# Designed miniproteins, single chains: the designs that were tried, part 33

Each design is a single chain, and the fold is of that chain. pLDDT is the mean over its residues in the fold that is shown.

## One batch from the design tools (miniprotein)

Design m1121
Fold by ESMFold2-Fast:
Structure m1121 (fold): chain A 90 residues (1-90)
Amino acid sequence: DQAALLEQAKAALEAGDAERADALFRQLDPASQLELVEYHARLLLEQARADLAAGGLLDEAALAAAEAQLEAQLEEVRRLLAEQEEAARA
């Protein structure tokens, strides 16, 4: 079940088990792979926000710029996965 594999992959990412996360990622379908990438990106953003706040460096404009870059990267990943799916059907 893709949902169960995705949950295990998310748990591996949270545990810092890169080998397990990579192995599970390869077993996911493109939609689940995208969801895992988005999940990981959001975890990194939350950690960055916490680090900035702890350092007294939290700037709403800088955070908004980082979020915009993340959204642009996620859109590029979505595009690549869609192209990969189309190529597989050719």
Scores: mean pLDDT 75

Design m1122
Fold by ESMFold2-Fast:
Structure m1122 (fold): chain A 69 residues (1-69)
Amino acid sequence: SARLEAVRARERELANSEASPEEILAVAEERARLALEQVRESGVLDVAEVEAQVAEELRRLRELVEELR
């Protein structure tokens, strides 16, 4: 939780510092990875669905960054 919150704080910091889309994407990917670890640790039965949703979100973010160039 604390690590995920720190990554989210870093993401906001980068947004305020005129960071590149690639830097923002990298932090978003780390956030998603940590969120998935928390879901796995919670023992939730629907982990596969959450993993699929996170993978789709990251794919969309990567495509968006590529379009912005």
Scores: mean pLDDT 70

Design m1123
Fold by ESMFold2-Fast:
Structure m1123 (fold): chain A 69 residues (1-69)
Amino acid sequence: GLEAAKEAAKKLLEEARDDPIAASAAREGLQSETAEEALKSIEAALKHTTNPKAREAAEKALKIVKEGI
């Protein structure tokens, strides 16, 4: 649900704070009103970031949402 997606976005922000693309996407996820919007923000971070650490953080965030946490 929305809370799991926001928790995932929060973890992404914490682990990829120094990457502007991932940090921006994570902030959008945290401000999202629906789980779908938050997920799209995390997916955008994974698709567009060039930072390997940020990509790993985004992959972990997506896994958290898929596992329902």
Scores: mean pLDDT 75

Design m1124
Fold by ESMFold2-Fast:
Structure m1124 (fold): chain A 131 residues (1-131)
Amino acid sequence: SKEENLDNLLAKIAAESPEAAVYLLALYMLLATFVGSERVGDEQEVLIAYLSVSGSLPKVPLEIKKAALNLLLDAIGRNVRDVAIELARKALEASKSIKDEAIRQLLAQVLEAIERGDLTKALDLLTNFQL
């Protein structure tokens, strides 16, 4: 499933760069919940996103999930595209320590899609990546 693909991807990233995994998970929660919205929603919407993701990604460490939740809570009321660009850039920068070049290329493609305003394509790239 798309969630199994993401769970495997994030678990692999978390093992090599916990920082990159935090930014990427926050980006995924942002895009999955708020794609098509101008602004990041309220605390209730962010918490619902967190609970859904926590249940669907059992291989991702709880510490990564909590850190990603905190990034989204801090982003409440901000423009979705601006937050997505920030998270994608931080994920790509942190990914320089990741040995798998395909993962780094994926993150570069995700950032490029977001910079072009195609948030749906960025979400599809993340959920369709297979290890």
Scores: mean pLDDT 88

Design m1125
Fold by ESMFold2-Fast:
Structure m1125 (fold): chain A 95 residues (1-95)
Amino acid sequence: SSDIDDIVDYVRFQMKQAAKLTNPLIQQRQISNLAQFVRDTLVSKFGVPLTQASEVASLVADGAEKAAKEKDPKKQQEIIDQTVEDFRKRVEQLS
């Protein structure tokens, strides 16, 4: 659905932005804010139960942290793409 495409595109964009940040404290805050946004949006807009929404938010946070630690641009993009694909599948299953 268009709503799923919108949140998927937002998550991809925010993960790419977080991966570019060189300050570890700002990067951690950005990833935490993204995870909170995902959790809150899945609950409020998609009707996902809090427990499942928190699991999906953790998946996004883990992927963002892995991407941020990866120094090779191609491997970083692969981590982002894989995380976003896993995120899409989970949202489609839960909504």
Scores: mean pLDDT 91

Design m1126
Fold by ESMFold2-Fast:
Structure m1126 (fold): chain A 58 residues (1-58)
Amino acid sequence: MEALEAFAAGRYDEAVALFEERIAKDPTDKEAHVLLATIYERAGRLDEAERYRQKAAA
């Protein structure tokens, strides 16, 4: 299942796993880092969200 579909469906656990897989294959995947930051922000995990935003900028 595609990470974006899981994200759109609100299945954040699945979306996190799929985006982490994308980052493992391509550490420069800015979209995956941005969307992981969004998921963690929605979950109230602000420290994790900021960490992924920084990675998206790198």
Scores: mean pLDDT 78

Design m1127
Fold by ESMFold2-Fast:
Structure m1127 (fold): chain A 75 residues (1-75)
Amino acid sequence: PSSRETLEALALAVAGMFRTLPVTVDDLGVLRRLGQLIPDSPAVEHAVREGRANALRQGNLAAARELDALLQRMR
């Protein structure tokens, strides 16, 4: 439904931000919530993978571990 499409659009927008901006605590909260609401979404998985790559580039191992755990739960 339209609600899912809106959440997937939000996930893609957040993924785009990770190309230029570092992952924040608020971003982790958004991704965690999206993963809970639509765990089978390729758009959310893409956003989590982009966030994880960004966290690793920034040396933010805590964020990278949280995002890796979220990816495991979305399996």
Scores: mean pLDDT 83

Design m1128
Fold by ESMFold2-Fast:
Structure m1128 (fold): chain A 71 residues (1-71)
Amino acid sequence: SSPEVVELVSRAAGHYILGVGHEVQAELLLRQGEKSDPATAERLRAQAEESRRLGRRAREEGERLYKEAEE
């Protein structure tokens, strides 16, 4: 493949890795919430939702770059 395609695929992989990191963080926050009082659990659920939002954004960017590499 061309150097440009290799760079796009590498950048896409980086965004996917960031997305996985955010998903893992969200899961850890939710598990902590299961052991917490209701007020703390609510805050942790909100933080988990934000982490999932960031993970989706990273996945979207990774998919965009990967699709560009396939063109």
Scores: mean pLDDT 87

Design m1129
Fold by ESMFold2-Fast:
Structure m1129 (fold): chain A 75 residues (1-75)
Amino acid sequence: MPISKEEAQKLIERELPAALEYIRTHLSREQLEEARARLDAILAKYAAMPSKTEVQELLEAAYQRLRAAIDELLA
């Protein structure tokens, strides 16, 4: 079933910091490059959507933040 905006926001607030810590501490350079490619594919699908729910917009923003962190680590 679709999750509410409030549930999505709470999930992102809980999980995003853990995901950011995981990519900083546990991924090799090769794994970071693979993760970036996967995030680019996910973000391309979001960008191609003709309309987005508030939940989808929140998830897109979270994926953009993960991608930005990976770009910093690969610099």
Scores: mean pLDDT 81

Design m1130
Fold by ESMFold2-Fast:
Structure m1130 (fold): chain A 99 residues (1-99)
Amino acid sequence: SEAAEREEDLERMKKTVEAIGEELKKNKEEVKEDNPKVPNNKAAVMYELLREALRALEAGTATREEVEFALALAEEALSLNPNNPLARRVAELARERLA
């Protein structure tokens, strides 16, 4: 069932975002902002999750929980790169849906 598959995917995405956020917070606290070493694969995973969130938001298929997750994901991505145009677009659409 596509619905069951999407629910599992949403749960995995939430856990991934939370894990990335916690890992980044820990690294920032321990290393300060003077260490340029952020794992490149974390950024790649974040990019793919943002692309999926954008697709769901534009298709109008996102549930309220998916929209809230998309906003959290975009905010996390913007904390890594405030000039990320994909993250800005996802945040814009998510806020519009939550309004």
Scores: mean pLDDT 68

Design m1131
Fold by ESMFold2-Fast:
Structure m1131 (fold): chain A 70 residues (1-70)
Amino acid sequence: LEERVKKIRERAQKDSELARKTIELVNKALQGTKEEADKLFEEAYELAKQSPVTRDLILKLVEEAKKKYE
């Protein structure tokens, strides 16, 4: 039981950390040039690979940010 609770807590912490980092990358991308934005979006996609739970949310944030450069 304790081991399962620990895994849930660790996953929630990792998901929260990934979401925070992704939001920071997206915000930096929106403030920079298109070339800088492309690099930051790629970093956000790499973070998405680490979390199945937050993957879809991270990908949606990146897609919405990319639309601002279209």
Scores: mean pLDDT 71

Design m1132
Fold by ESMFold2-Fast:
Structure m1132 (fold): chain A 81 residues (1-81)
Amino acid sequence: SRNEQYEEILKLIDEIKANIDNKEKTLELLTRAASLLQESEAPEEIMELMRKAWEAFKANDTETLLKYLDELKKKLEEELK
C-alpha cells in the first residue's frame, strides 16, 4: 500500500542521514527512495521535494540535501498521520 511505501521511505531517509558521509550508500538509498515514491504515485509536492534533494546530492551540498530530506520526511509523516 502507499502507506507501507511511505513508511519504507521514512526508514530510508533515516538511513541516509546515518550514512550521509558515505556517498555510495547515500546514492543507493536515494535511488531506492525515489523509486518507491514513483511507484506510490506520490503527490507532485512530495515528488518536488525528492527532486530538490536529488539535485542537492548531485551538487555535493550536504546541508541542502539534509534540509530537503527533513521536509520530505515531514510531508510523508503528515500523509500517514
Scores: mean pLDDT 86

Design m1133
Fold by ESMFold2-Fast:
Structure m1133 (fold): chain A 76 residues (1-76)
Amino acid sequence: DEIERLRKVTEEMIKLIKEGKVDEAIELARRNGDDAMADLLEGLKDLGFSSEDQIKSLRTLTDERIRLLREEEERR
């Protein structure tokens, strides 16, 4: 399930960010083929956003992506 995969990857990335391992979180996203999530986190890091803001942005993107996936499945 893509929704479950997105949630698991996002929560694992958030755990890494909380541990100060932002680069490992970016690498995790790329290893899972999620370049959009990796690019977002890399951009937030490069712009100097706090870990809290990084986490908020990742959650927001994941929630929006899940919403769009659910809408596509419900359009029958």
Scores: mean pLDDT 83

Design m1134
Fold by ESMFold2-Fast:
Structure m1134 (fold): chain A 103 residues (1-103)
Amino acid sequence: SLAEKLLERAEELIREAEELVREAEELAANLKDDLDTLLRAIALVLRAIGLEIDAERLKEEALKNKDQISPEMLQKILELAERAIELAERARRIAMEVMRQIK
């Protein structure tokens, strides 16, 4: 069903966002004042922005199809998508802080 596909996408976005936070925290914990670290931080920022966009689009798609989705399933999809956005924003902020420390 559409609801099941949207839920699966939301769960995938959460897993990707959790991995981004892990990678950002690892980069910050092992901070090196070198070009490789800067490029990795830039890559994390771009990945986080992409994930934020994907999660927002998922929320928009779920809301447009709300009449075809149970209220319980809709709430779950929206909560997971919102959580993915929060995690991606966290990863982006950590990566940007790494960039500031190198610059």
Scores: mean pLDDT 89

Design m1135
Fold by ESMFold2-Fast:
Structure m1135 (fold): chain A 68 residues (1-68)
Amino acid sequence: SPELEAARERLETLSKEELLEEGRRFFREHFSPEEAESLIAHLEGLEDKEEQIDLFEFALRRVREREA
């Protein structure tokens, strides 16, 4: 998907700190409060930036599937 590919490329340019801030904002905007806090805890628990980006991409896919 060109949209998911572009999103992933953007996330790869962010610092780990910026990625965490973006993830917290995105999850709180697009998920229930309970789901958002669970996703944020998972994101913050990941040690590897690539794993954090993979989780963010997974969340993006879920949002797109719900909005289709």
Scores: mean pLDDT 83

Design m1136
Fold by ESMFold2-Fast:
Structure m1136 (fold): chain A 95 residues (1-95)
Amino acid sequence: SEAEKLYEEGLKKREQVKYDEALELYKKALELYRKEGDKKGEARALTNIGEVYFDRMDFEKAIEYYEKALEIDPEHERAKRNLEAAKWFIDNLIK
């Protein structure tokens, strides 16, 4: 689908550390997954948006997106693991 293509392009941009471009592509993929009713695609895109914020050390935004992903797909293992990691960084680095 078009959503899958945008998602894959976003992955490539994230690997290149082009975070703003990756975010734009993931957000476009998210909108298309929502339009298509693809709940797994929605959760995946939200999780990857969270991962970009995590890579940028914006742990608060990372948590927001992982929680949104888990609202859509409570069984999304990557979102669960990443949420715990982001919370750990906040609890241990922000004093």
Scores: mean pLDDT 86

Design m1137
Fold by ESMFold2-Fast:
Structure m1137 (fold): chain A 76 residues (1-76)
Amino acid sequence: QASIEEVKAQLIEELERGAEKFAAELEKQGKTDAAKQVREIAKEGIERIKKAESVEEALAAKFETGKQIQEVVKKA
């Protein structure tokens, strides 16, 4: 049985890795403003995950943050 803190740690690591991968790819394309937005969205999402009171809230925070990152990537 995973604790809420173990779930949060895993979600934060997954979000950090995903955001850095997208930001690095955007920077390679010269899209530096979009890369900065991706990193800022990830930072805000990590803080939302940390403040989540349940596993469901942590998962929702990660999902919404991932969706925001994907929208930046699509519009870049």
Scores: mean pLDDT 86

Design m1138
Fold by ESMFold2-Fast:
Structure m1138 (fold): chain A 72 residues (1-72)
Amino acid sequence: SEVLKLVGQALRLIGIQVDIDMGASKKKIIEEVEKETGKKLDPATTSYEDLRKLVEEELKKIQEQLKALDAS
């Protein structure tokens, strides 16, 4: 179902947040964010705060999609 796909995406994004908080390498976080968002990121100019914000923005989009499905 669409709901299960969106929940799966949200859980993976939450996993990235956990990895950031647990001190995973910037390279690992960038690879995870690129995989989930489809964005290409420059490791030299992308900060941990930029990565955290990208994950938060993607989670917000998924929450809005789930809310739209619930309203239907």
Scores: mean pLDDT 82

Design m1139
Fold by ESMFold2-Fast:
Structure m1139 (fold): chain A 94 residues (1-94)
Amino acid sequence: LEKEIEDLRLVIRMLEEAIEALRAGASPEEVLARFREWFERNRERFTPEVAAMVEAILAVLAELVDAPRASVITVLEYFKEGLERKLEELEKEL
């Protein structure tokens, strides 16, 4: 439980950084590449549940590399909100 909470906080932070980079003018392709690289560097530290969740997010984002920045930001915000709700529920169990 504590490890899953820690892992979710890291993923939420990475989603925040990705959203801010897109807002600052980074391309969806660049942001997806950085997010994927970050995940591969940190994959072994994550619980299987959180790792699977990030893999699912990356798979969806891979379909959006040619999408407008605004659309990619909306999708990332959707995932971030979902993870924040999951984190809040887990923190109540801690």
Scores: mean pLDDT 82

Design m1140
Fold by ESMFold2-Fast:
Structure m1140 (fold): chain A 67 residues (1-67)
Amino acid sequence: SEERKQQAVELYRQGLQLEQRYRETGDPAALEQADQLFDQATELVESLPPEAREEAARQMREVLEEA
């Protein structure tokens, strides 16, 4: 499930970028797209085994800190 883990992290990263766009522009479409990406990332993470979920959470934390 490496591919699923990487997809979840990437969707999360894209969601954070859209949240940043919303904060800069006030574009509600960007916020709505961010919410959809976060939902997709969450569903993927929840489908992972516990060890992979922990690793995905760690990588998502790193992405958030860099955003």
Scores: mean pLDDT 84

Design m1141
Fold by ESMFold2-Fast:
Structure m1141 (fold): chain A 55 residues (1-55)
Amino acid sequence: SPVEEIYQQGIDEVKKAKEQGKLKEARAIGNATAEYLKNLGFPELGEKVKKEGEK
């Protein structure tokens, strides 16, 4: 599913930014991916990516 691909890419990008110590970038990626997924009709998947960027 294209939506599952977007979700997984968002999670991977957030984790990569966190591994590099870029915590503000990780949150920004999480927030941007969350808004995109919400606009596609999948707000619950968006919230999961946002939370990954916040923890």
Scores: mean pLDDT 85

Design m1142
Fold by ESMFold2-Fast:
Structure m1142 (fold): chain A 106 residues (1-106)
Amino acid sequence: SLRDQATQLSKQGGLYYLQKDYQTASSLYSQARDLYQQLGDDVSLSSTLNSLGQSYYQLQDYQSAVSSYQQSLSLDPQNTDSLTNLGQSLQQLGQTQQSQQLLQQS
């Protein structure tokens, strides 16, 4: 099923992330994102977007990380991990005031 494929891709993404292969992890999470989006599974999509954002952050692609975390939060506004990670990513982009406000919410 599409759900089984999305879950498998997400699990593989996590394994590559643990091995610090963030480029491969981001590719696998992007594929899982697309499948969860097709399924309309906002909970799994939000979680996958957070993991994708973490992968971009490790690659120092802070703009893509911010975008991924903002999308995660649009689906789940109370995702504490995405709120914290968004704040950290905005700090890296020099948006310190916005970062501090978000960290106070997490």
Scores: mean pLDDT 88

Design m1143
Fold by ESMFold2-Fast:
Structure m1143 (fold): chain A 132 residues (1-132)
Amino acid sequence: MVEIRPARREDLPAITELINKMYSSVRPPLSLEEVEGLLRAQEAGQALVLVAEVDGKIVGVGILRFLSPTEAFVVALAVDERFRGTGVGRALLRALIEEARARGLTRVLYSPLTEAQRRLFEAAGLEEAPLP
């Protein structure tokens, strides 16, 4: 059974690996320190970092950065290749959007990496934006 929860410090290596595997063709590798910066942003109320866990293993991560009181951007949505097509990405995105809307956000922006991500984001009602 998949569990969606806020990321913890012990999740940093798994989060870093998932993001670097998914995004290696479009951006430089992220360091553990850079990913730790995202967890600090979550603690400061500037971001939301959610993980998907199956049997004690992190199999997905979704990250929202709050840009303003009404807008947020999907920084990353990465799923372990063995769990793609199983609904993990959709569950992560849904949880991110529900939390954002609960906080009063009216617009969630994204830049899709794949056609599958584009379809997923469009189905969730997100707006496409160029990378900042």
Scores: mean pLDDT 77

Design m1144
Fold by ESMFold2-Fast:
Structure m1144 (fold): chain A 103 residues (1-103)
Amino acid sequence: LEERARRLMELLSELETKKREGSLTPEEEERLAKEIRRLEAELLAGGGEGVEALARVLLAVAEALERGETDVETILELARALPEERVRELAEEILRTRALAAA
């Protein structure tokens, strides 16, 4: 789970950095999007722990982008500093939304 979460942060960092630089090709965008979707699906399939890991990644990336940062080191530092309560709240919301979509 932690390895998948870290890889997802790396891919999201690469995507946002290349978008900012204007160097993102259509082929790279498709490749990154496919890998990101696969990792998100694998984390969602990991149950509560996997969903919490996904929530932590999404919150850390959102906070980094809000600060104008796209580097993986900043995202990792933010992910470690996130309050457990905030991560749990988003994880519960993701699970609830998924349950409603499946109904």
Scores: mean pLDDT 81

Design m1145
Fold by ESMFold2-Fast:
Structure m1145 (fold): chain A 93 residues (1-93)
Amino acid sequence: KKEILEKIKKYLEKGLDKVLEALEKEGFDTSWITEKDRKEIIERAIKLAEEQIEKMDPENQKKLKELIEESEENQIEMAAVAIAGALAQLEAE
């Protein structure tokens, strides 16, 4: 349970970099994102990841744990998903 969140947290900076690189590749300007913005995105991503993991049924939690434990790339991908969710939430505010 907590192990899933801790693994995602470890890769949040890499997940953020991956999301920003993907946005830049698609022609979006990411130069507005400051170090303060990066910290706020990461804090939001942590809260979203905690909430989503708590809402998951036990079978889905087990599958997610196995997926994350399979590779560092999967941990980075899950961190990127949390970051994308945080960015969407911040845009709504």
Scores: mean pLDDT 77

Design m1146
Fold by ESMFold2-Fast:
Structure m1146 (fold): chain A 99 residues (1-99)
Amino acid sequence: EERLDIEIDISIAIIGAAVALHTARKRGNTELAELLDKAIDYLSKASEAVRAGDYETAIENLKKAIEYLEKALEVASPEDQPLLQNLIDLVKKILERLK
C-alpha cells in the first residue's frame, strides 16, 4: 500500500511535468521543453524501479529528476515557476519517503 501511494505520487509528478512541457512547447521554449522531457524520463524510470522494489535505483532516478526540474526552474518564466517549484517539492517528499 505504501508502494502504491508512492507510485501514485510519481504519476501525479509526471502529469504535472507533462502539463509544463506542453506549455513550454506552445511558447517555443525549447530549452525548458528539453529539460522537462529529461525530468519525465527520470520520473518514469523511478516509477518502474519502485514497482520492481528497487528503491536504490528509484532514489537515483528521483535525484536526477529533481536536478532537471531545478534546471527547468532556472529557465522558466516567472509565471511558470510556481508549478515547477511545486513539482520539485513533491518529488523531494517522495524521495524522503523512500529513504
Scores: mean pLDDT 87

Design m1147
Fold by ESMFold2-Fast:
Structure m1147 (fold): chain A 68 residues (1-68)
Amino acid sequence: ALTPRQRQLLLAMIGDSPKGVNAAQLRAVLASDGRTPSQAEIDALLAGRAALTRADLGDAQYDESALA
């Protein structure tokens, strides 16, 4: 799982972009803690996506009306 600091860094990289963060950007943020992230860890975080969007990282609070 992402730490709050790693999530903050990824959200800053996304900004207002709809493109999100890709596997290379995830790897870079995880490596900032001084460890080498595994490909399995990256794959689990992406969950089959090409990138994680702001919604994937930050918006655990959307209701059904906010998705319209």
Scores: mean pLDDT 66

Design m1148
Fold by ESMFold2-Fast:
Structure m1148 (fold): chain A 81 residues (1-81)
Amino acid sequence: RLFTPEDLPPVLAEFVRILREYFGLPEKITPEEFAEMVRAARDPENPQLLKPEFARYVREKLGLEKDELTVDEVLQALAEK
């Protein structure tokens, strides 16, 4: 099954859109591609944190001033918009 933006809750749909833009993937992705993107976006030493480069991309995209970002913090920021 392919994930489309309409298949996800709005907050998750926006997060998937950010991941797709960062990794250069099409609108329709598989669950395996989504899992791979999430894995690639996380810091392997601290899986609760996003990789510094991806965290920077998200900070610039969402106007956040936090140095370190967790997935939950990104989802909360998207929910507050």
Scores: mean pLDDT 71

Design m1149
Fold by ESMFold2-Fast:
Structure m1149 (fold): chain A 102 residues (1-102)
Amino acid sequence: SMKDIAKEGVKIAKEILEKMKKDPRVSDEFIEAVEKLIKTLEEISKIPDEYFSEEAKALLKQALGLLKKALNSKDINEMKFYVEQALALAQQALAMAKENMS
């Protein structure tokens, strides 16, 4: 379900956030991007699956895959790239779902 995918994404994003807070090389901008991603995924988790098109579902699954790559990355710049891509995809999936809500 989309709720389960979004909840798994929140768990992974929170693990990334805690790891990043411990690294003094990480910018405040990156921390804000991860926090925004957590909020986006939490909002997605509250929306019924019926409002997500197959395209929106594919975007969220792709975002989850990118978050898993970010969590397993050893390079901060690579982690930032994957987080920023995941945020963009999650935001697009959320926007598409909201357009279908009445």
Scores: mean pLDDT 86

Design m1150
Fold by ESMFold2-Fast:
Structure m1150 (fold): chain A 98 residues (1-98)
Amino acid sequence: MDITPEDLAEEARRALEQGNLREAADYAYAALLGGAYEEGSELVREVFRAAREAGDTRTLSLLGTGLFILGYFDEAREVYEALAEMGVEGAKDMATQA
């Protein structure tokens, strides 16, 4: 039975509640890719905030790359700008390309 984008959004929320930011980012991206645009976008924003507060540059890099691939350039730019502020080399260049 095929997993719905809404099921993926539920998994992302569960991962966020458990503090599994990397897993939450993966599910939020999958939900957004699958067409749960409202829920996926909100979860992406929640993951972005949590990862930024935790200093989780790996989760932020994954999130920014996924958003860029999906054409969410404004969101990708915001993630890359946060990474640049955190001292991640090359993130400023990625922010200017998004």
Scores: mean pLDDT 80

Design m1151
Fold by ESMFold2-Fast:
Structure m1151 (fold): chain A 85 residues (1-85)
Amino acid sequence: EEEEKRKKLEEALRRVEELVRRMAELNRLVINEDYKGLEELLGKKFKTKEEAEKAVREEARKLTEELKKLEEEHPDLRAVAAERA
C-alpha cells in the first residue's frame, strides 16, 4: 500500500510537470506571436488573432483547472513543493 501511494504521487508529480511544461510552451508561443506553433500545439487552425487569443485562454484555463484538481486530489504535492523550496 505504501508503494502504491508513492507510485500515485510520482505519477501526479509527472503530470504536474507536464502541465507546467505545456503552460510554459503556450506562453512562449504567445510571447513570440507564433500562431502557427499555437495551431500545432492546440490542434486547430485560427482565422483571426482574436480566435487564437480565445483558444489560448481556453487552453490556459483548462491547464490551470487540471493543476488545481491534482493539488486537491494530492495534498502531498504542496508538501513536496515546500520541501524542495
Scores: mean pLDDT 76

Design m1152
Fold by ESMFold2-Fast:
Structure m1152 (fold): chain A 91 residues (1-91)
Amino acid sequence: SSSLQKLEEKVKEMLKKIEGKKEEEQRKIVRELLEELLEERVKKVLGLDPEKEPEKFKEEVEKALEKHKEEIERIVEEFLEKILEEKKKKE
């Protein structure tokens, strides 16, 4: 599906950005991807166009980010742990 294809491309771009970065930079890059995915989900679920309704879109994204804040941070830490495991296998 087009949604899965876009997700796959974003994950590939994220993996390229993470390569050679310090742990804190890797955490930031993963968080940014998750926030972007949440924004796309809010857009699809609510049918909001960020160019037509920028303030409404911003408010709904901020609400979703706050609601899922703990889950996002857990996913960031889990993904970072997997990246560190892969690095250790090559050293």
Scores: mean pLDDT 75

Design m1153
Fold by ESMFold2-Fast:
Structure m1153 (fold): chain A 68 residues (1-68)
Amino acid sequence: SSELKQILREIAEELREIGEAFNKYITAEKDIKTYTAKIKENPTEEAKEKLAKAKKELEEAKKKLGLK
């Protein structure tokens, strides 16, 4: 059935997008921990900018995953 094949392709694409969003979530959480620690030790503008970017990427990933 061509309809079943199309549904399975759409499910596969959604699973890939969820996987990418989850990887972004994990990476952003790691970066937040890393740059928060670095800022506590030595506050640099570069570290602050990277922390802000990581927080934004976390919120975008949370939105894609339907998380609060």
Scores: mean pLDDT 86

Design m1154
Fold by ESMFold2-Fast:
Structure m1154 (fold): chain A 115 residues (1-115)
Amino acid sequence: SEAEELRRKAAEHLRKMADQLSETGLKYAEKLRKEGKDGEAAYRLIAATVQALDTAIEAVRGSKEQLDAAIEGLRKAREFAEKVKKNPSVKEFADLAIQALDEAERILREVKEAL
């Protein structure tokens, strides 16, 4: 069905975003650590963002209630990213995380509207 195809493409897109953000974020955190900057804040941001994206991937094949719960998780991760963004050393990565979380919410809303 068209809804099944949409869910499949959504899951693939979210997985690609999670994998790219995880790889980029880990390299970013390691760079900050080598420069004597706050790498721990970067690691925590990566972990929160990737966890929210992984929950979104699982929710794509779920109910409207599971989609709503995943959207709430993405919003909480976004709030954390906004707080972390106040640290200039991680601002660029926090901006990337916020962009990924916003795109993930858009994808989940599109899936929810198709149900």
Scores: mean pLDDT 84

